# Ledger of designs, part 107: designed miniproteins, single chains

Each design is a single chain, and the fold is of that chain. pLDDT is the mean over its residues in the fold that is shown.

## One batch from the design tools (miniprotein)

Design m3732
Fold by ESMFold2-Fast:
Structure m3732 (fold): chain A 100 residues (1-100)
Amino acid sequence: MRRLELTVPVDARGKSPEEVYETVYRSALAGLRGARESGYDEVVLTVEVKTEKERLEDAKEAAVRGARRAVEDAGFEVTGISTSVEGDTVTVRIEARRRP
């Protein structure tokens, strides 16, 4: 099976959770649709969101929601999700496979 690793960096400083969700969703969806059309069966999506420290939890929730929706809308199914927070950066890693 062909596997693609895709990284989506997002600067979310000054952005609402809704804006984070929309930015992550839009950016991830474009890359994931390209992967699907190119015949990739597995993808690993890494979303790195930089935001203010007081907004880290809201940004994490919004980024997970946006990334998961992008994976599903691109025709993949989520097989694993992990999140981490370091300093002012939230990292969301989603493993997914082509939906049967």
Scores: mean pLDDT 86

Design m3733
Fold by ESMFold2-Fast:
Structure m3733 (fold): chain A 86 residues (1-86)
Amino acid sequence: MIPLSPVERRAMEQMRLALELLRALYEGDRARARALLAQLVAAGLLSEAQAAAALAARTPEEIRAWAAAVGPPIVERLRAEIEAAR
């Protein structure tokens, strides 16, 4: 297997955190969601306003709408970081 670069490992870790956040939001685990949102804001993937909007989402439909708005920019940023590391 080709070993992952530090940049690719960081991007994969950030993707893992984003997926764990979506799971926590859909499960209603507000404490875990808050902790994961703080980590993603610190990593520069989310703004504080986007994090607040995620915590305001209460229904699966609201969570889906939030994810649809912020997800594609995050995926594109992480993809660009991985491509830059090749």
Scores: mean pLDDT 76

Design m3734
Fold by ESMFold2-Fast:
Structure m3734 (fold): chain A 73 residues (1-73)
Amino acid sequence: PIDMKDVTEAMGLMAGAVALQSARRQGFSPDVAQQLGQLSYQWAVAQSQGDKQKAAQLKQQRDELEQQALQEQ
């Protein structure tokens, strides 16, 4: 079995960084971009741990925040 701790952290950091950069390119505020990054990080961590319920909840929160931010532009 692979020790998933390092893999989980790396996946979370990559997902968070990609989401943050994408949000900034879309012109979202730094606060919104940071929140989207944090939610994407947490989602990737939950996915890697097999927590399907938490991953679904985090994905919903991320999608809702992104849609709200797009409407407020």
Scores: mean pLDDT 79

Design m3735
Fold by ESMFold2-Fast:
Structure m3735 (fold): chain A 58 residues (1-58)
Amino acid sequence: SSQLQKLAEDAVIRINNEDPNAEQYLKNLLKEVPKSVLQPYLEKLPEEKRQKALQWLV
């Protein structure tokens, strides 16, 4: 649980910083954790960045 929290928070930091690897990092994380677990962390992003991250997952 603490490991998953750190990975989810790292994904949010990468998305917030517009890291070019943020999309791949998020997609790799989804191989290990369900989208529903990540959603509360993604909700902390500004609307524009959150919508962009959600678009990567379609």
Scores: mean pLDDT 81

Design m3736
Fold by ESMFold2-Fast:
Structure m3736 (fold): chain A 101 residues (1-101)
Amino acid sequence: SDAAFYEELAKRYEEDKSKETLAEIAYEVAYRETKKALEAKKWEEFEEGLKELGKEYNLKITLTGEPKSEEAKEKWSEKLAEAVRESLLTGKPQTVELVGE
C-alpha cells in the first residue's frame, strides 16, 4: 500500500530529522518510484521522471538501452536510489550510468 509506505516514512522523519534519516527516506522513495515506473512500461514518463530526479538531487544520468529483465529493473532502481542518498549525504553531484539490454 502506497499510503502505508509514505505514512511510515513520514513517522520516521518526525522522530528523526537528521540528514542521515532524510537520505535513507529519499533512498526508499527513489527505489520504489523508479521500480514502479519501470514496471509500468511508460518509457517516456520514466525518462521525464529521470530528468526531474536529476535536477532535484543533482544527478548526471546516462542511459544505454532499456531494462527488460526484472534483475535489470532492480539494478536501475538501486543505482538511482543510491545516487539520491549519496547526493543528500554529501551535497555533491552524483553520476549514474544505467545500462540495459
Scores: mean pLDDT 84

Design m3737
Fold by ESMFold2-Fast:
Structure m3737 (fold): chain A 120 residues (1-120)
Amino acid sequence: SAEMEELRARARALVERSGLGEEIDRVAPKASDLAKGLLAAVHILTGVPLEEILEKLLRYAPFFSPEPAGLTVASLMILRDEGYERAKDLLPLDETNVSQEEGLRMMRELLDLAEAALAA
C-alpha cells in the first residue's frame, strides 16, 4: 500500500540520517527496511546497542504477527523495559492481538518520536 511504502521510505531516511546505516547493515544485513528503521528508532530513543536491540527483537517478534504490527509492538516493549515512559501510551491493551491499522499507527508515532529526538 501507499502507506506501507511511506513508512518504508521514512524508515530508510531515519537509518541514513542517524548515521547508523553501516552498523545496522553489519548487524542485520537481511532485515527489512521497517525492521532496520525500528532498530535505529529504539537506539536513538534509548542509547541501547544495536546488537542488544536485535537480540530482544528476535526474542519478542516471533510471538507477534504480522509485520509491521509485530515488530512495532516488540520495539515498544523494549522501549518500555528500557524506561522510555512514552512507550506505555503507544502500547495496545493486548500486545498479542494488534490489527494492521493499529500497527501502522504505532509505527508512524514511533518514527515521529525518533525523528524528533534525532533533530534535537
Scores: mean pLDDT 80

Design m3738
Fold by ESMFold2-Fast:
Structure m3738 (fold): chain A 89 residues (1-89)
Amino acid sequence: MMPDLQALLDALANLDRERARALLEKMFTKGTLEGIKNLSLGAIDNLERLVKFIRQVLESSGIDLSALPDEALRLLAELIQELMKEKGV
């Protein structure tokens, strides 16, 4: 598991938007966000498709998402979209 990933999952489980955003800004570079955009095949323009893509990536990385509410994954997708817009991705 990546450093700080557990802290991000805890923030998302508590719907702590400010903490989750700060952790994402620390973890995700512009290049990482460009990679997400390219691999998502346009899913970034559709929140539900982005949530599905994120779920698949995290589960394939061995992360157990069963403890996260659906709203937590939606919050993560929204924060990624916001961060991409801010970094010009």
Scores: mean pLDDT 73

Design m3739
Fold by ESMFold2-Fast:
Structure m3739 (fold): chain A 70 residues (1-70)
Amino acid sequence: SWKEEVTDVLVQAGRRFGLSQEVIDRLVGIVESAKSPEELLKNLEAELSKHLSPDQVRNLVLNVRDILSR
């Protein structure tokens, strides 16, 4: 499912960027609770912006958008 692909991308990116397990778990929770792609993207951008640079957020969100547009 698209939720599994998005979760895998976020877990890998979180580990790569040195995010804590608590933050990674929160990102996974955002994916699991999302009722639409639009809700997912909004909540992800808000959470990621607390932890990552604007360029890192932009690149990660673009990868997630690519998965959701399939």
Scores: mean pLDDT 86

Design m3740
Fold by ESMFold2-Fast:
Structure m3740 (fold): chain A 86 residues (1-86)
Amino acid sequence: ETEELKEKVLKEIDAAIEALPSLPLSEEQKEKLRELLERGRERIAKAKSKLEILKVVAELLRELMEVLGLPSAPLEEVYKRLEEYF
């Protein structure tokens, strides 16, 4: 159900935000990541279907990878993993 998925995703986003200060990243990267995660959290909270939640998560992960300078290949693997759970 949508509510269960939403709660799980929001919990993971909150955990990610809390973990940001301890990550070995630049302060600029941490700030950008926090802003992306906070915006993602608001979008997830307003989502009304599992598909909307998954789209927001996919977009958020793509944006996070771009900030970190990482290739899209890990993101594609995450999409496949998410599909396995839902």
Scores: mean pLDDT 75

Design m3741
Fold by ESMFold2-Fast:
Structure m3741 (fold): chain A 100 residues (1-100)
Amino acid sequence: SELDAILERIRNTTDEEEILALVSQYLDLLGLSPEQKEAILRDVRDLLEMGVTPEEIAEALRRATQPTSLNKYTALQVELGVLALKRAVDKVIEEREKER
């Protein structure tokens, strides 16, 4: 599918601006409003700055498009939020191990 093709391109891209452009295309295909799209793109930029990988972002977008009782925007917010929490937990674990 076109969605799967975009996810594969995200996984193989290291440039932040190219990743954001691909995510923008993905959100357009999902039919998000301009305001919803801007909010998700901001969250994705923040995640990339936190060291979340393009592969992790692509997987979160894939999970958000699976059958669920949530609308697509809410599903995206949940999946990206889980990813942010996981990254924060990983940093705490890394810091704790450095103290030992």
Scores: mean pLDDT 84

Design m3742
Fold by ESMFold2-Fast:
Structure m3742 (fold): chain A 59 residues (1-59)
Amino acid sequence: SEEREKARREIVRKLQELGLPTVLSDEEIDKILEETGYDVDKAVEKIKKSPLFKEAQKL
């Protein structure tokens, strides 16, 4: 779906702007988008609180 692709692309872009590698698969990002009702800002905040994101920060 176009909305899903657009939201996923926006999340990836925002994560890249933070200077961090995307450690999540497209499917994992889609699942988070569904959980947040396709709110990109909430999805990004949820990803930042994820254990995978915290491990990426410990470089």
Scores: mean pLDDT 72

Design m3743
Fold by ESMFold2-Fast:
Structure m3743 (fold): chain A 111 residues (1-111)
Amino acid sequence: MEKNIELADEIFKALDKDGDGKITFQELVDGLRELNPKLTLDEIREFLRLLAKDPVIGEQLLKEGKIDFSKLTPEEKVRLLKILAEFFGIEVNGDELTDEQLEKLKEYLGL
């Protein structure tokens, strides 16, 4: 659990350019493209579609136009990390990412 939460917090800190603990829709798009410049707009749209299906994260994005990471539970942070890992083609078979899956995700994000 702790290693998954640490990586989730590291990724979100990298995406949160103004340091307010909240990521707007635009900051999420811009941040993902900055971390991986090879991502197409169609791939980013698919990622956002997957996020919108989450009952907590999707509601925040649709109603507030942003994600407040300080309000996410550890379990919700792990779900967001799993969605991101699966988006990069990392198959996650358990409730959280393994050490090898965490390192692979870090490589894909340039962290």
Scores: mean pLDDT 76

Design m3744
Fold by ESMFold2-Fast:
Structure m3744 (fold): chain A 64 residues (1-64)
Amino acid sequence: GPEGEALLARAREILAKLEAGEATEEDLRQAERVIVLAISRGLHVEEMRALGRRIHRLARERGL
């Protein structure tokens, strides 16, 4: 539904910022909130878990 699509789009936007080296600590906090919220509601669970793992890996590599 629209909520799940909006949460997925926001998580993808933050991943794209992180891949571009433009993500802030606030972006990472927002990504965590969005992913946790989506998973808790059963929205795009597998995609959100994959995005979360990728975001955490890249954030670690960037020293964030």
Scores: mean pLDDT 87

Design m3745
Fold by ESMFold2-Fast:
Structure m3745 (fold): chain A 98 residues (1-98)
Amino acid sequence: DLDAFIDRLIREFREASVSTGTPETVAGGDIDDYIEFIARQIARLMREEKLSLDDAIAKLLQTLAERDPQLADFLQGILSNPEHLERLRERVERLLKE
């Protein structure tokens, strides 16, 4: 459920920003854990809604931008790093092979 995932991600991001001051701990404490959570949701969007990788990423970012622009900017920052984007792509491809 994309909406449930977005709600959880926003709450964790806001709680981390207030209590720890480190939004990078959202969804598991480091960038790799964050990529794992995102990859799982992107793979679900690709399977359930028949979206391409790029379309699934765009849908996730658009939904986040409408509900929490700061979190959307944070996520875009992560995915603007070629190493993180490639890690995401590789993880999504592995999940889709299941």
Scores: mean pLDDT 71

Design m3746
Fold by ESMFold2-Fast:
Structure m3746 (fold): chain A 60 residues (1-60)
Amino acid sequence: MKLLILTKPTPEAIAKAEAKAAELRAKGHEVEVVAVSSPEEAIKAAEEAFKKGYDGAITV
């Protein structure tokens, strides 16, 4: 599956998101991590990902 992980643009949040991405990639998923500054940006990023054929979005 193609999955999107949305996280805050901080080193700690990005590190947590990358750890989750590595776990999901190990299970055979394609994962992209995107840093977003607001809940509104997160919603827009998820909507665009679904339009591009992503199967799901997760917030970390």
Scores: mean pLDDT 81

Design m3747
Fold by ESMFold2-Fast:
Structure m3747 (fold): chain A 75 residues (1-75)
Amino acid sequence: GPPSRSRPLSLQQASDALQQIADGEKDPEVSKRLRQAAEQLRQGRSLEDLAEEARKQGDFLTASILSLLARQSRQ
């Protein structure tokens, strides 16, 4: 039968998703951090690592967005 597990997000798909979320964000600082995360993903960084860094900086909204994308990539 078809695989029951979703394929992981590609770097391009994850980067595009972050860019779309950033474009919809009203907070310019959060938007900027999401765009930076998209660029770092293209450089080979993981969504989980970027989420942890955002959390350590106190940007819980960016961390939550990155964590949600990371969870989707594991389904």
Scores: mean pLDDT 74

Design m3748
Fold by ESMFold2-Fast:
Structure m3748 (fold): chain A 86 residues (1-86)
Amino acid sequence: SIKEKARAILEELIAELDRIREDNKDNPELLAYIEKVLARLREIYAQLDSMSDEEQRKAMREAVILVSGVSVRYMSYLLKKRLEEE
């Protein structure tokens, strides 16, 4: 289902952001940005069960865009890997 896929993607994006945070502890500006993105992803995750299919798709697009903003090059690498598996 769309909801199950959205949940799985959000969980994976959150896990990848946590990994980037661990790998980049000496970059306070990046860490601050990651914290903002993580807060928004957790909001989306919490609201997912009350969303329509269209709202879920829109929220997933937002999540991908936000995560891409963390580190365009690094996230492009991770997104390419996921797109090849999905």
Scores: mean pLDDT 76

Design m3749
Fold by ESMFold2-Fast:
Structure m3749 (fold): chain A 100 residues (1-100)
Amino acid sequence: SLEEVLREIIEKLEEAKEALEKEDLDTAIELLQEVVRLANETPEVPQGIVDLLEELLRALEELKEKKEKGEVSDAQYKRMVQSLIEGIETLIELLEHLLA
């Protein structure tokens, strides 16, 4: 079941990456909320991975709030989205290595 949970997390992270590439921040946040829930419900998932997923979700939520308040320019927003995409890609690679 751990391998199945990790594969589901990877699939949802890939979907979140696609959502961010389309600038659909709301869908990315919803997918990360599901991923964080799955990780927290699975005791075998290392706490360090749970912490990284929760940190990523917080970063997405913070970016959404800043964008809605007009606290980021379009150029800053695009750079922050790209950094979050790269963060997701790094997490996917880490999880793929855990699957061996």
Scores: mean pLDDT 89

Design m3750
Fold by ESMFold2-Fast:
Structure m3750 (fold): chain A 74 residues (1-74)
Amino acid sequence: VTVQSPVSYTLNVGETYSGKLPKGAKAKVLKDGKVIAEFGEGDFSVTFTEPGNYTLKITFPDGTTVEIPITVTA
Protein backbone atom coordinates (compact mmCIF):
# COMPACT_ATOMS: atom_id res chain seq x y z
CA VAL A 1 0.00 0.00 0.00
CA THR A 2 1.29 3.47 -0.95
CA VAL A 3 0.29 6.33 1.33
CA GLN A 4 0.78 9.97 0.36
CA SER A 5 2.07 11.85 3.40
CA PRO A 6 -0.24 14.70 4.50
CA VAL A 7 2.96 16.50 5.59
CA SER A 8 5.29 18.27 3.14
CA TYR A 9 8.56 20.00 3.96
CA THR A 10 10.14 23.20 2.70
CA LEU A 11 13.90 23.38 3.18
CA ASN A 12 16.65 25.80 2.18
CA VAL A 13 19.67 24.76 0.13
CA GLY A 14 22.27 23.34 2.54
CA GLU A 15 19.71 22.03 5.05
CA THR A 16 19.81 18.38 6.15
CA TYR A 17 16.90 16.00 6.49
CA SER A 18 17.67 13.16 8.91
CA GLY A 19 15.83 10.22 10.34
CA LYS A 20 15.99 6.59 11.41
CA LEU A 21 14.56 3.69 9.43
CA PRO A 22 13.31 0.56 11.27
CA LYS A 23 14.78 -2.88 10.52
CA GLY A 24 13.91 -3.97 6.99
CA ALA A 25 12.82 -0.51 5.83
CA LYS A 26 14.44 1.47 3.02
CA ALA A 27 14.24 5.02 1.68
CA LYS A 28 14.84 6.69 -1.67
CA VAL A 29 15.24 10.37 -2.50
CA LEU A 30 13.93 11.28 -5.94
CA LYS A 31 14.32 14.49 -7.93
CA ASP A 32 12.06 14.78 -10.99
CA GLY A 33 11.44 11.02 -10.82
CA LYS A 34 15.17 10.17 -10.76
CA VAL A 35 16.63 8.34 -7.76
CA ILE A 36 19.50 10.43 -6.39
CA ALA A 37 20.02 8.67 -3.04
CA GLU A 38 19.07 5.39 -1.35
CA PHE A 39 19.18 4.42 2.33
CA GLY A 40 18.74 1.19 4.27
CA GLU A 41 17.75 0.47 7.86
CA GLY A 42 19.24 2.62 10.62
CA ASP A 43 20.24 6.26 10.77
CA PHE A 44 20.21 8.31 7.57
CA SER A 45 20.78 11.92 6.59
CA VAL A 46 20.64 13.80 3.30
CA THR A 47 21.85 17.35 2.68
CA PHE A 48 20.09 19.14 -0.18
CA THR A 49 22.64 21.09 -2.21
CA GLU A 50 20.42 21.94 -5.22
CA PRO A 51 17.05 23.73 -5.27
CA GLY A 52 14.12 21.76 -6.66
CA ASN A 53 11.22 19.46 -5.94
CA TYR A 54 12.15 16.20 -4.21
CA THR A 55 10.25 13.15 -2.96
CA LEU A 56 11.35 11.03 -0.02
CA LYS A 57 9.89 7.55 -0.56
CA ILE A 58 10.01 5.23 2.45
CA THR A 59 9.22 1.52 2.08
CA PHE A 60 8.41 -0.42 5.26
CA PRO A 61 8.94 -4.20 5.73
CA ASP A 62 5.21 -4.89 5.33
CA GLY A 63 5.27 -3.36 1.83
CA THR A 64 3.69 -0.04 2.85
CA THR A 65 5.25 2.98 1.13
CA VAL A 66 5.03 6.63 2.19
CA GLU A 67 5.85 9.50 -0.17
CA ILE A 68 6.90 12.79 1.45
CA PRO A 69 7.18 15.88 -0.80
CA ILE A 70 10.18 18.11 -0.09
CA THR A 71 10.62 21.53 -1.72
CA VAL A 72 14.16 22.96 -1.57
CA THR A 73 14.57 26.71 -2.14
CA ALA A 74 17.72 28.64 -3.03
Scores: mean pLDDT 78

Design m3751
Fold by ESMFold2-Fast:
Structure m3751 (fold): chain A 86 residues (1-86)
Amino acid sequence: ELEELLSLYPEEKRPEVLEVIEFVRRGLEEAELSFLKMLIENKKLNGIRLSLSPRDPELAEKIIKLVEEGRIDEAIKLAEEFFKRL
């Protein structure tokens, strides 16, 4: 929990910690999308399911179906649209 993490730092350092957390979070979102694209391109169906099913199981199965059909570009587009909503 963010509030618990922030409570571990002095109050004067919390703005700096929040800035770092925001930077890391944005970087992790970009890295996660890049990793998911790699899983799609390499047809790693179980990896796709593990990455998406906890958040959107219907999207996970839709992307997997597109990958199985060889519709890689469409699968990537759906992944990009999902991350644009975050």
Scores: mean pLDDT 76

Design m3752
Fold by ESMFold2-Fast:
Structure m3752 (fold): chain A 85 residues (1-85)
Amino acid sequence: SSLSRLQKLLEHRKKLAREIARELDIAAIEFTISLYTTNPETAEKDLRAMGVSEEQIEEIKKFIEENPNPSKEELRELAREILER
């Protein structure tokens, strides 16, 4: 009984840790995309280092060209889409 309870607690903690890790990944991508407006070469290099595809980088570049002053909400949504593809 105590072992089963501990296993359930550990599974809950693992789920929470995965959710926190996903939020940190989204924040990292969001921050890197925001760098496109000031340092596009560094932004592209960092996105590639993070495993973002060339097709996704071109999509980000197009988004910034069309939205030169993007909101935090727009950047976060784009970052989430990139992470989830």
Scores: mean pLDDT 83

Design m3753
Fold by ESMFold2-Fast:
Structure m3753 (fold): chain A 70 residues (1-70)
Amino acid sequence: AEVFSEEGQREIREALAEIWAAINIISGDTGVDASRDELYELIREALESDPPVQTLEEVIAKAKERLEAR
């Protein structure tokens, strides 16, 4: 089984909390009727963009742009 250190587990929990916060912000700000899975995919695409995003705010901004461009 893959096991993470206590520090690594905390970092993963914090990252997940930030992703969920980003999903809620995007959904609330855009007013677009999109599923959480769809919003998660937009965030993932923003993270995999070139050049790579450096902050959570940049991830949110890119995800919003992609959602609004639909």
Scores: mean pLDDT 62

Design m3754
Fold by ESMFold2-Fast:
Structure m3754 (fold): chain A 93 residues (1-93)
Amino acid sequence: ETEKNIEILRIKLEELNVKEEVIKEAEKVVRAMMEKDEESALKYLEKLIELLKEEKKEVQIEVLSMLRSIAKQAGLEKVAKKAEEEIEKLKKE
């Protein structure tokens, strides 16, 4: 199930034409979330946010929105909140 969810995520990110480094970091976030390792998920999300700054704003928001949804479904409120805060910052720019 975890590997299938990661594969679906990869396909969606490839459709957005994001860099491979972004895809790999997003996979780490999702894997940590599926393992219920919220601290590792937050660490990987912080790095992903920095990598995403090179992408178009609309792409950054879409990637963060996908991760927020996965975090909410997994019950990882801190990860969901961090993603939401970054989305709100991007919308103000």
Scores: mean pLDDT 84

Design m3755
Fold by ESMFold2-Fast:
Structure m3755 (fold): chain A 79 residues (1-79)
Amino acid sequence: APPAVDLSSQSYSTPDQALADLALSYSPDGRLTVEDLVERLKDLGVTEEQARAAIRAISPDSDVVTIAQLIAYARALSA
């Protein structure tokens, strides 16, 4: 269990940068399941709760997310 409570609401309140970096790690024609995305985001230091929230923002009604959707989402967040 984490001893400190000063991280999850700061740089990790949204995993936008992690999603952008993840998208660049895959083929633009690729696709990932929501479960694969959660695991990949956790590998990048994002919590499961933050990963689920971000994925739901990208595709709330689908178990699959394309790399193109990840790129579009990351670009939209920087606009």
Scores: mean pLDDT 67

Design m3756
Fold by ESMFold2-Fast:
Structure m3756 (fold): chain A 84 residues (1-84)
Amino acid sequence: GPLTLADGERAAEAARESAKELVRVEKEEPDNGTKVTGAKLRAIGDALTAALASRRTGVGEPARRAQEAAREGGVKFELPEELL
């Protein structure tokens, strides 16, 4: 079915949790790429929350980019299919 507000809120929370996990991984290495990815995931989580409040289109694109960024950082991050 179509994306619901609750599905988007869960995805935003998942993005924030993935950002926290990236911060944990960063503590094990001094890589700047990991820091940038964590910051982007937090920003995307916040943007998803704001977009859902306004019910704007294009939520799927930021969600996909967050998932790609997490993969590049070596973190397993999977969003609900309805957000991709």
Scores: mean pLDDT 56

Design m3757
Fold by ESMFold2-Fast:
Structure m3757 (fold): chain A 112 residues (1-112)
Amino acid sequence: NIEEIGRQVLELVREFREKVRKDPSKVDEYEEEFVEKVLELLRENNLEEWVKEIEESPDELARRAVAFRIAAELLRKLPNPSEEELADIAYLETQAERFEAGRAALQRALAA
């Protein structure tokens, strides 16, 4: 059930955000942990197309961006999203954009 998966993603997002808030120095470790937990949840629910999108990502920043966008998409499928849930979706999308921008900056630096 896609709604049940969305609720599980919501729990993962809230845990991730709380960990980052309490110890921002470990944000890189928490980002990797979040991606792995999302990937496990997708595998457990046979969402193979989304698993492949994450696994076929060319680098770690692309992998994080894809995973955060998939998490946001799953949250968007929740009925009657609360103000907090809408904020969680916006947070995930903002982080995905940050990873995508970081990747683009690295690609430009390598070409220079």
Scores: mean pLDDT 87

Design m3758
Fold by ESMFold2-Fast:
Structure m3758 (fold): chain A 90 residues (1-90)
Amino acid sequence: DAELERLVAAVEALLRREGLEIPPREELREAIRANPLQARLALGRYEHGEEKVEEILKEAAEKGKKMVEEEKVSPVEAMKKVYEEVLKKL
């Protein structure tokens, strides 16, 4: 998975930059696979700051709410679009 390998490489680079112990790549892959959205959010908060990530989440949630309420999009389809927008901005 190209996205998984990019996330692993990014996490390793951040840990190395901070002078922290780097876990085995297998452990990083398992952690990211268990919760890929949370891994990307945590990385985004670290790289861009908490305020910027919270802004992205708030805007995505508001857009999703409008899709369901105003455009009558199904909640599942709205969630998919919100997820994609968050990942694109991180």
Scores: mean pLDDT 74

Design m3759
Fold by ESMFold2-Fast:
Structure m3759 (fold): chain A 88 residues (1-88)
Amino acid sequence: LEEAIKEAKKAAEEAAKAVGNEELIRSARDTGERAEQELLEQGAPEEVARAFGAATEAGLLSMLARQAGKEEAAEKAYKAMQKVQEAL
């Protein structure tokens, strides 16, 4: 799980650079952070909460990168998100 989270964060960073829009990047990151905090408040283990946050951010940035025509970065982020979900 830890390696999958690291891969998702790296892929999300690459997708964010491909998107190039600070507001959209911030929105995706804030959404992931909220997903993590919501699970922590519900008593989820820290690793599980971090995994959901990272997967949420990577998934959103994948969608945004795809919309920007950056298919390689989008696919990388999407696959990294799926690996986190499979490792949970």
Scores: mean pLDDT 82

Design m3760
Fold by ESMFold2-Fast:
Structure m3760 (fold): chain A 84 residues (1-84)
Amino acid sequence: SLAEKAEEYEKKALEAHKKGDEGSAIRYGGKSLAYKLLAQGKITEEQAQQLIRLTDQLADALKAGDLERAEALAREIEALLAAA
């Protein structure tokens, strides 16, 4: 189920965070949140895919050291979640 996928990715995000792998933590966290909100009917499938793409791009920007792009992506994610 979508709720089970959300829980699985949440556990993966927490484990990545504990290991200092913030890129993987962000990617798994984004997937977990997207599936959770989708399961609750709070966002559309299109919004869920957008959230996953934005969190993947955020992780890539952070890995590249592009803090300006990372901040812009974080604000876009925040705006998407505020509309949920």
Scores: mean pLDDT 88

Design m3761
Fold by ESMFold2-Fast:
Structure m3761 (fold): chain A 65 residues (1-65)
Amino acid sequence: GAGALRVAAAFRAAPPQNAEEAGARVAAATAGLSEEEAQAGVDAFLEALEKTGSVLGGAAEVAAL
């Protein structure tokens, strides 16, 4: 959805170096979206985190969308 693509674009433009930066990028990228699209962006990153086991790996997976 639009939320996941917004988070992907944000991670490509400014790759997060740690969990705090990743959270800030997700929050900024999903601002102004509907609750459903904002949640889709959050879920895309959380799924990538679970799959890769790391913030950097998860961010790289999402950036590839």
Scores: mean pLDDT 82

Design m3762
Fold by ESMFold2-Fast:
Structure m3762 (fold): chain A 71 residues (1-71)
Amino acid sequence: MEAGERAVEAARQSVEAARELLRRSEETGDPILEVSARMLLIAARVEAELAERLGLEEEAREVLREVEELE
């Protein structure tokens, strides 16, 4: 299940990057950082959905919860 594992890893990386950009956007007021974070959250959602379809349902739900909390 290499593809599913890679999808989960990619989704987690996207969430982490989005979290950092959101924190920085709040600190600096730079709207491009907020837009970039939103794009990463969309990527994380797509990657998590792929992981769920590949059988990694628990890990995918965890990532989707984090995405929802950051949106």
Scores: mean pLDDT 83

Design m3763
Fold by ESMFold2-Fast:
Structure m3763 (fold): chain A 69 residues (1-69)
Amino acid sequence: KGLEKQVELYKKAIDNLQKNADELETMAEKAREAGDEVKAEIYRKSAEGFRNLADEAQKKAEELKKQLE
């Protein structure tokens, strides 16, 4: 019961982290097009951070899912 809820929470967290990364990548591209390389780099690094967190959350969700089998 608790593990099922945790898996669902991780899935939502992964979705949110990936959406945030996608938005930041779009903002980085727009900043680059505007000639703001510093702002583009900040958004790009932030997107990478969210991608890394999503990958870690995905691994954790898979581990918890195995316990539900």
Scores: mean pLDDT 83

Design m3764
Fold by ESMFold2-Fast:
Structure m3764 (fold): chain A 83 residues (1-83)
Amino acid sequence: MKEVEEALEIVERAAKAAENKDEETVAALAPKLEAIVERVKPVMDKLAKDPNADLTPEEKKLLEIAKAILELQHKRYEQILKE
C-alpha cells in the first residue's frame, strides 16, 4: 500500500512540474514514471482482455496511477508537437 501511495505522489509531482513548465523536474521523474507503468501493465492487460473483470483494491489503485501517467504523457506529447 505505501508503495502505491509513493507512486501516486511521484505522478502528482510530475503533473505539477509539467503545469509549472518545470521540464527539468519532469525529465528527472521520467525513469520513475516508466518503472511505475511497468507495474500497472498487468492490470491494464487484464481489463483489455475482460473489461468486466473484478479488480482487487490494489489493482483499482494501480489503474488510477496508470490513468494519471497517461494524462501526463499526453500533455508532454502536446508540448513536443507544438514547439
Scores: mean pLDDT 71

Design m3765
Fold by ESMFold2-Fast:
Structure m3765 (fold): chain A 74 residues (1-74)
Amino acid sequence: AAVAGAALDTIEALLRAGVSQGSALLQGVLLLPPEVQTKITRQAAEFMLKSGGDVEKSNAATLAYLIAELRRLR
């Protein structure tokens, strides 16, 4: 709850400041418990496979997934 809120606020602030999706994703994930970090990492790998190795598309999909999960946990 509180950790999810802090991670979401951090991601949104970084994106507003013009930080890349990949960097915002990394900073948000680092605020989360290890078990949640592992879950997000597995989803990132799946999105990377689905995108054919497109890092930008994979990062965008992973970031969208993380934001949705953080909103659910809030």
Scores: mean pLDDT 81

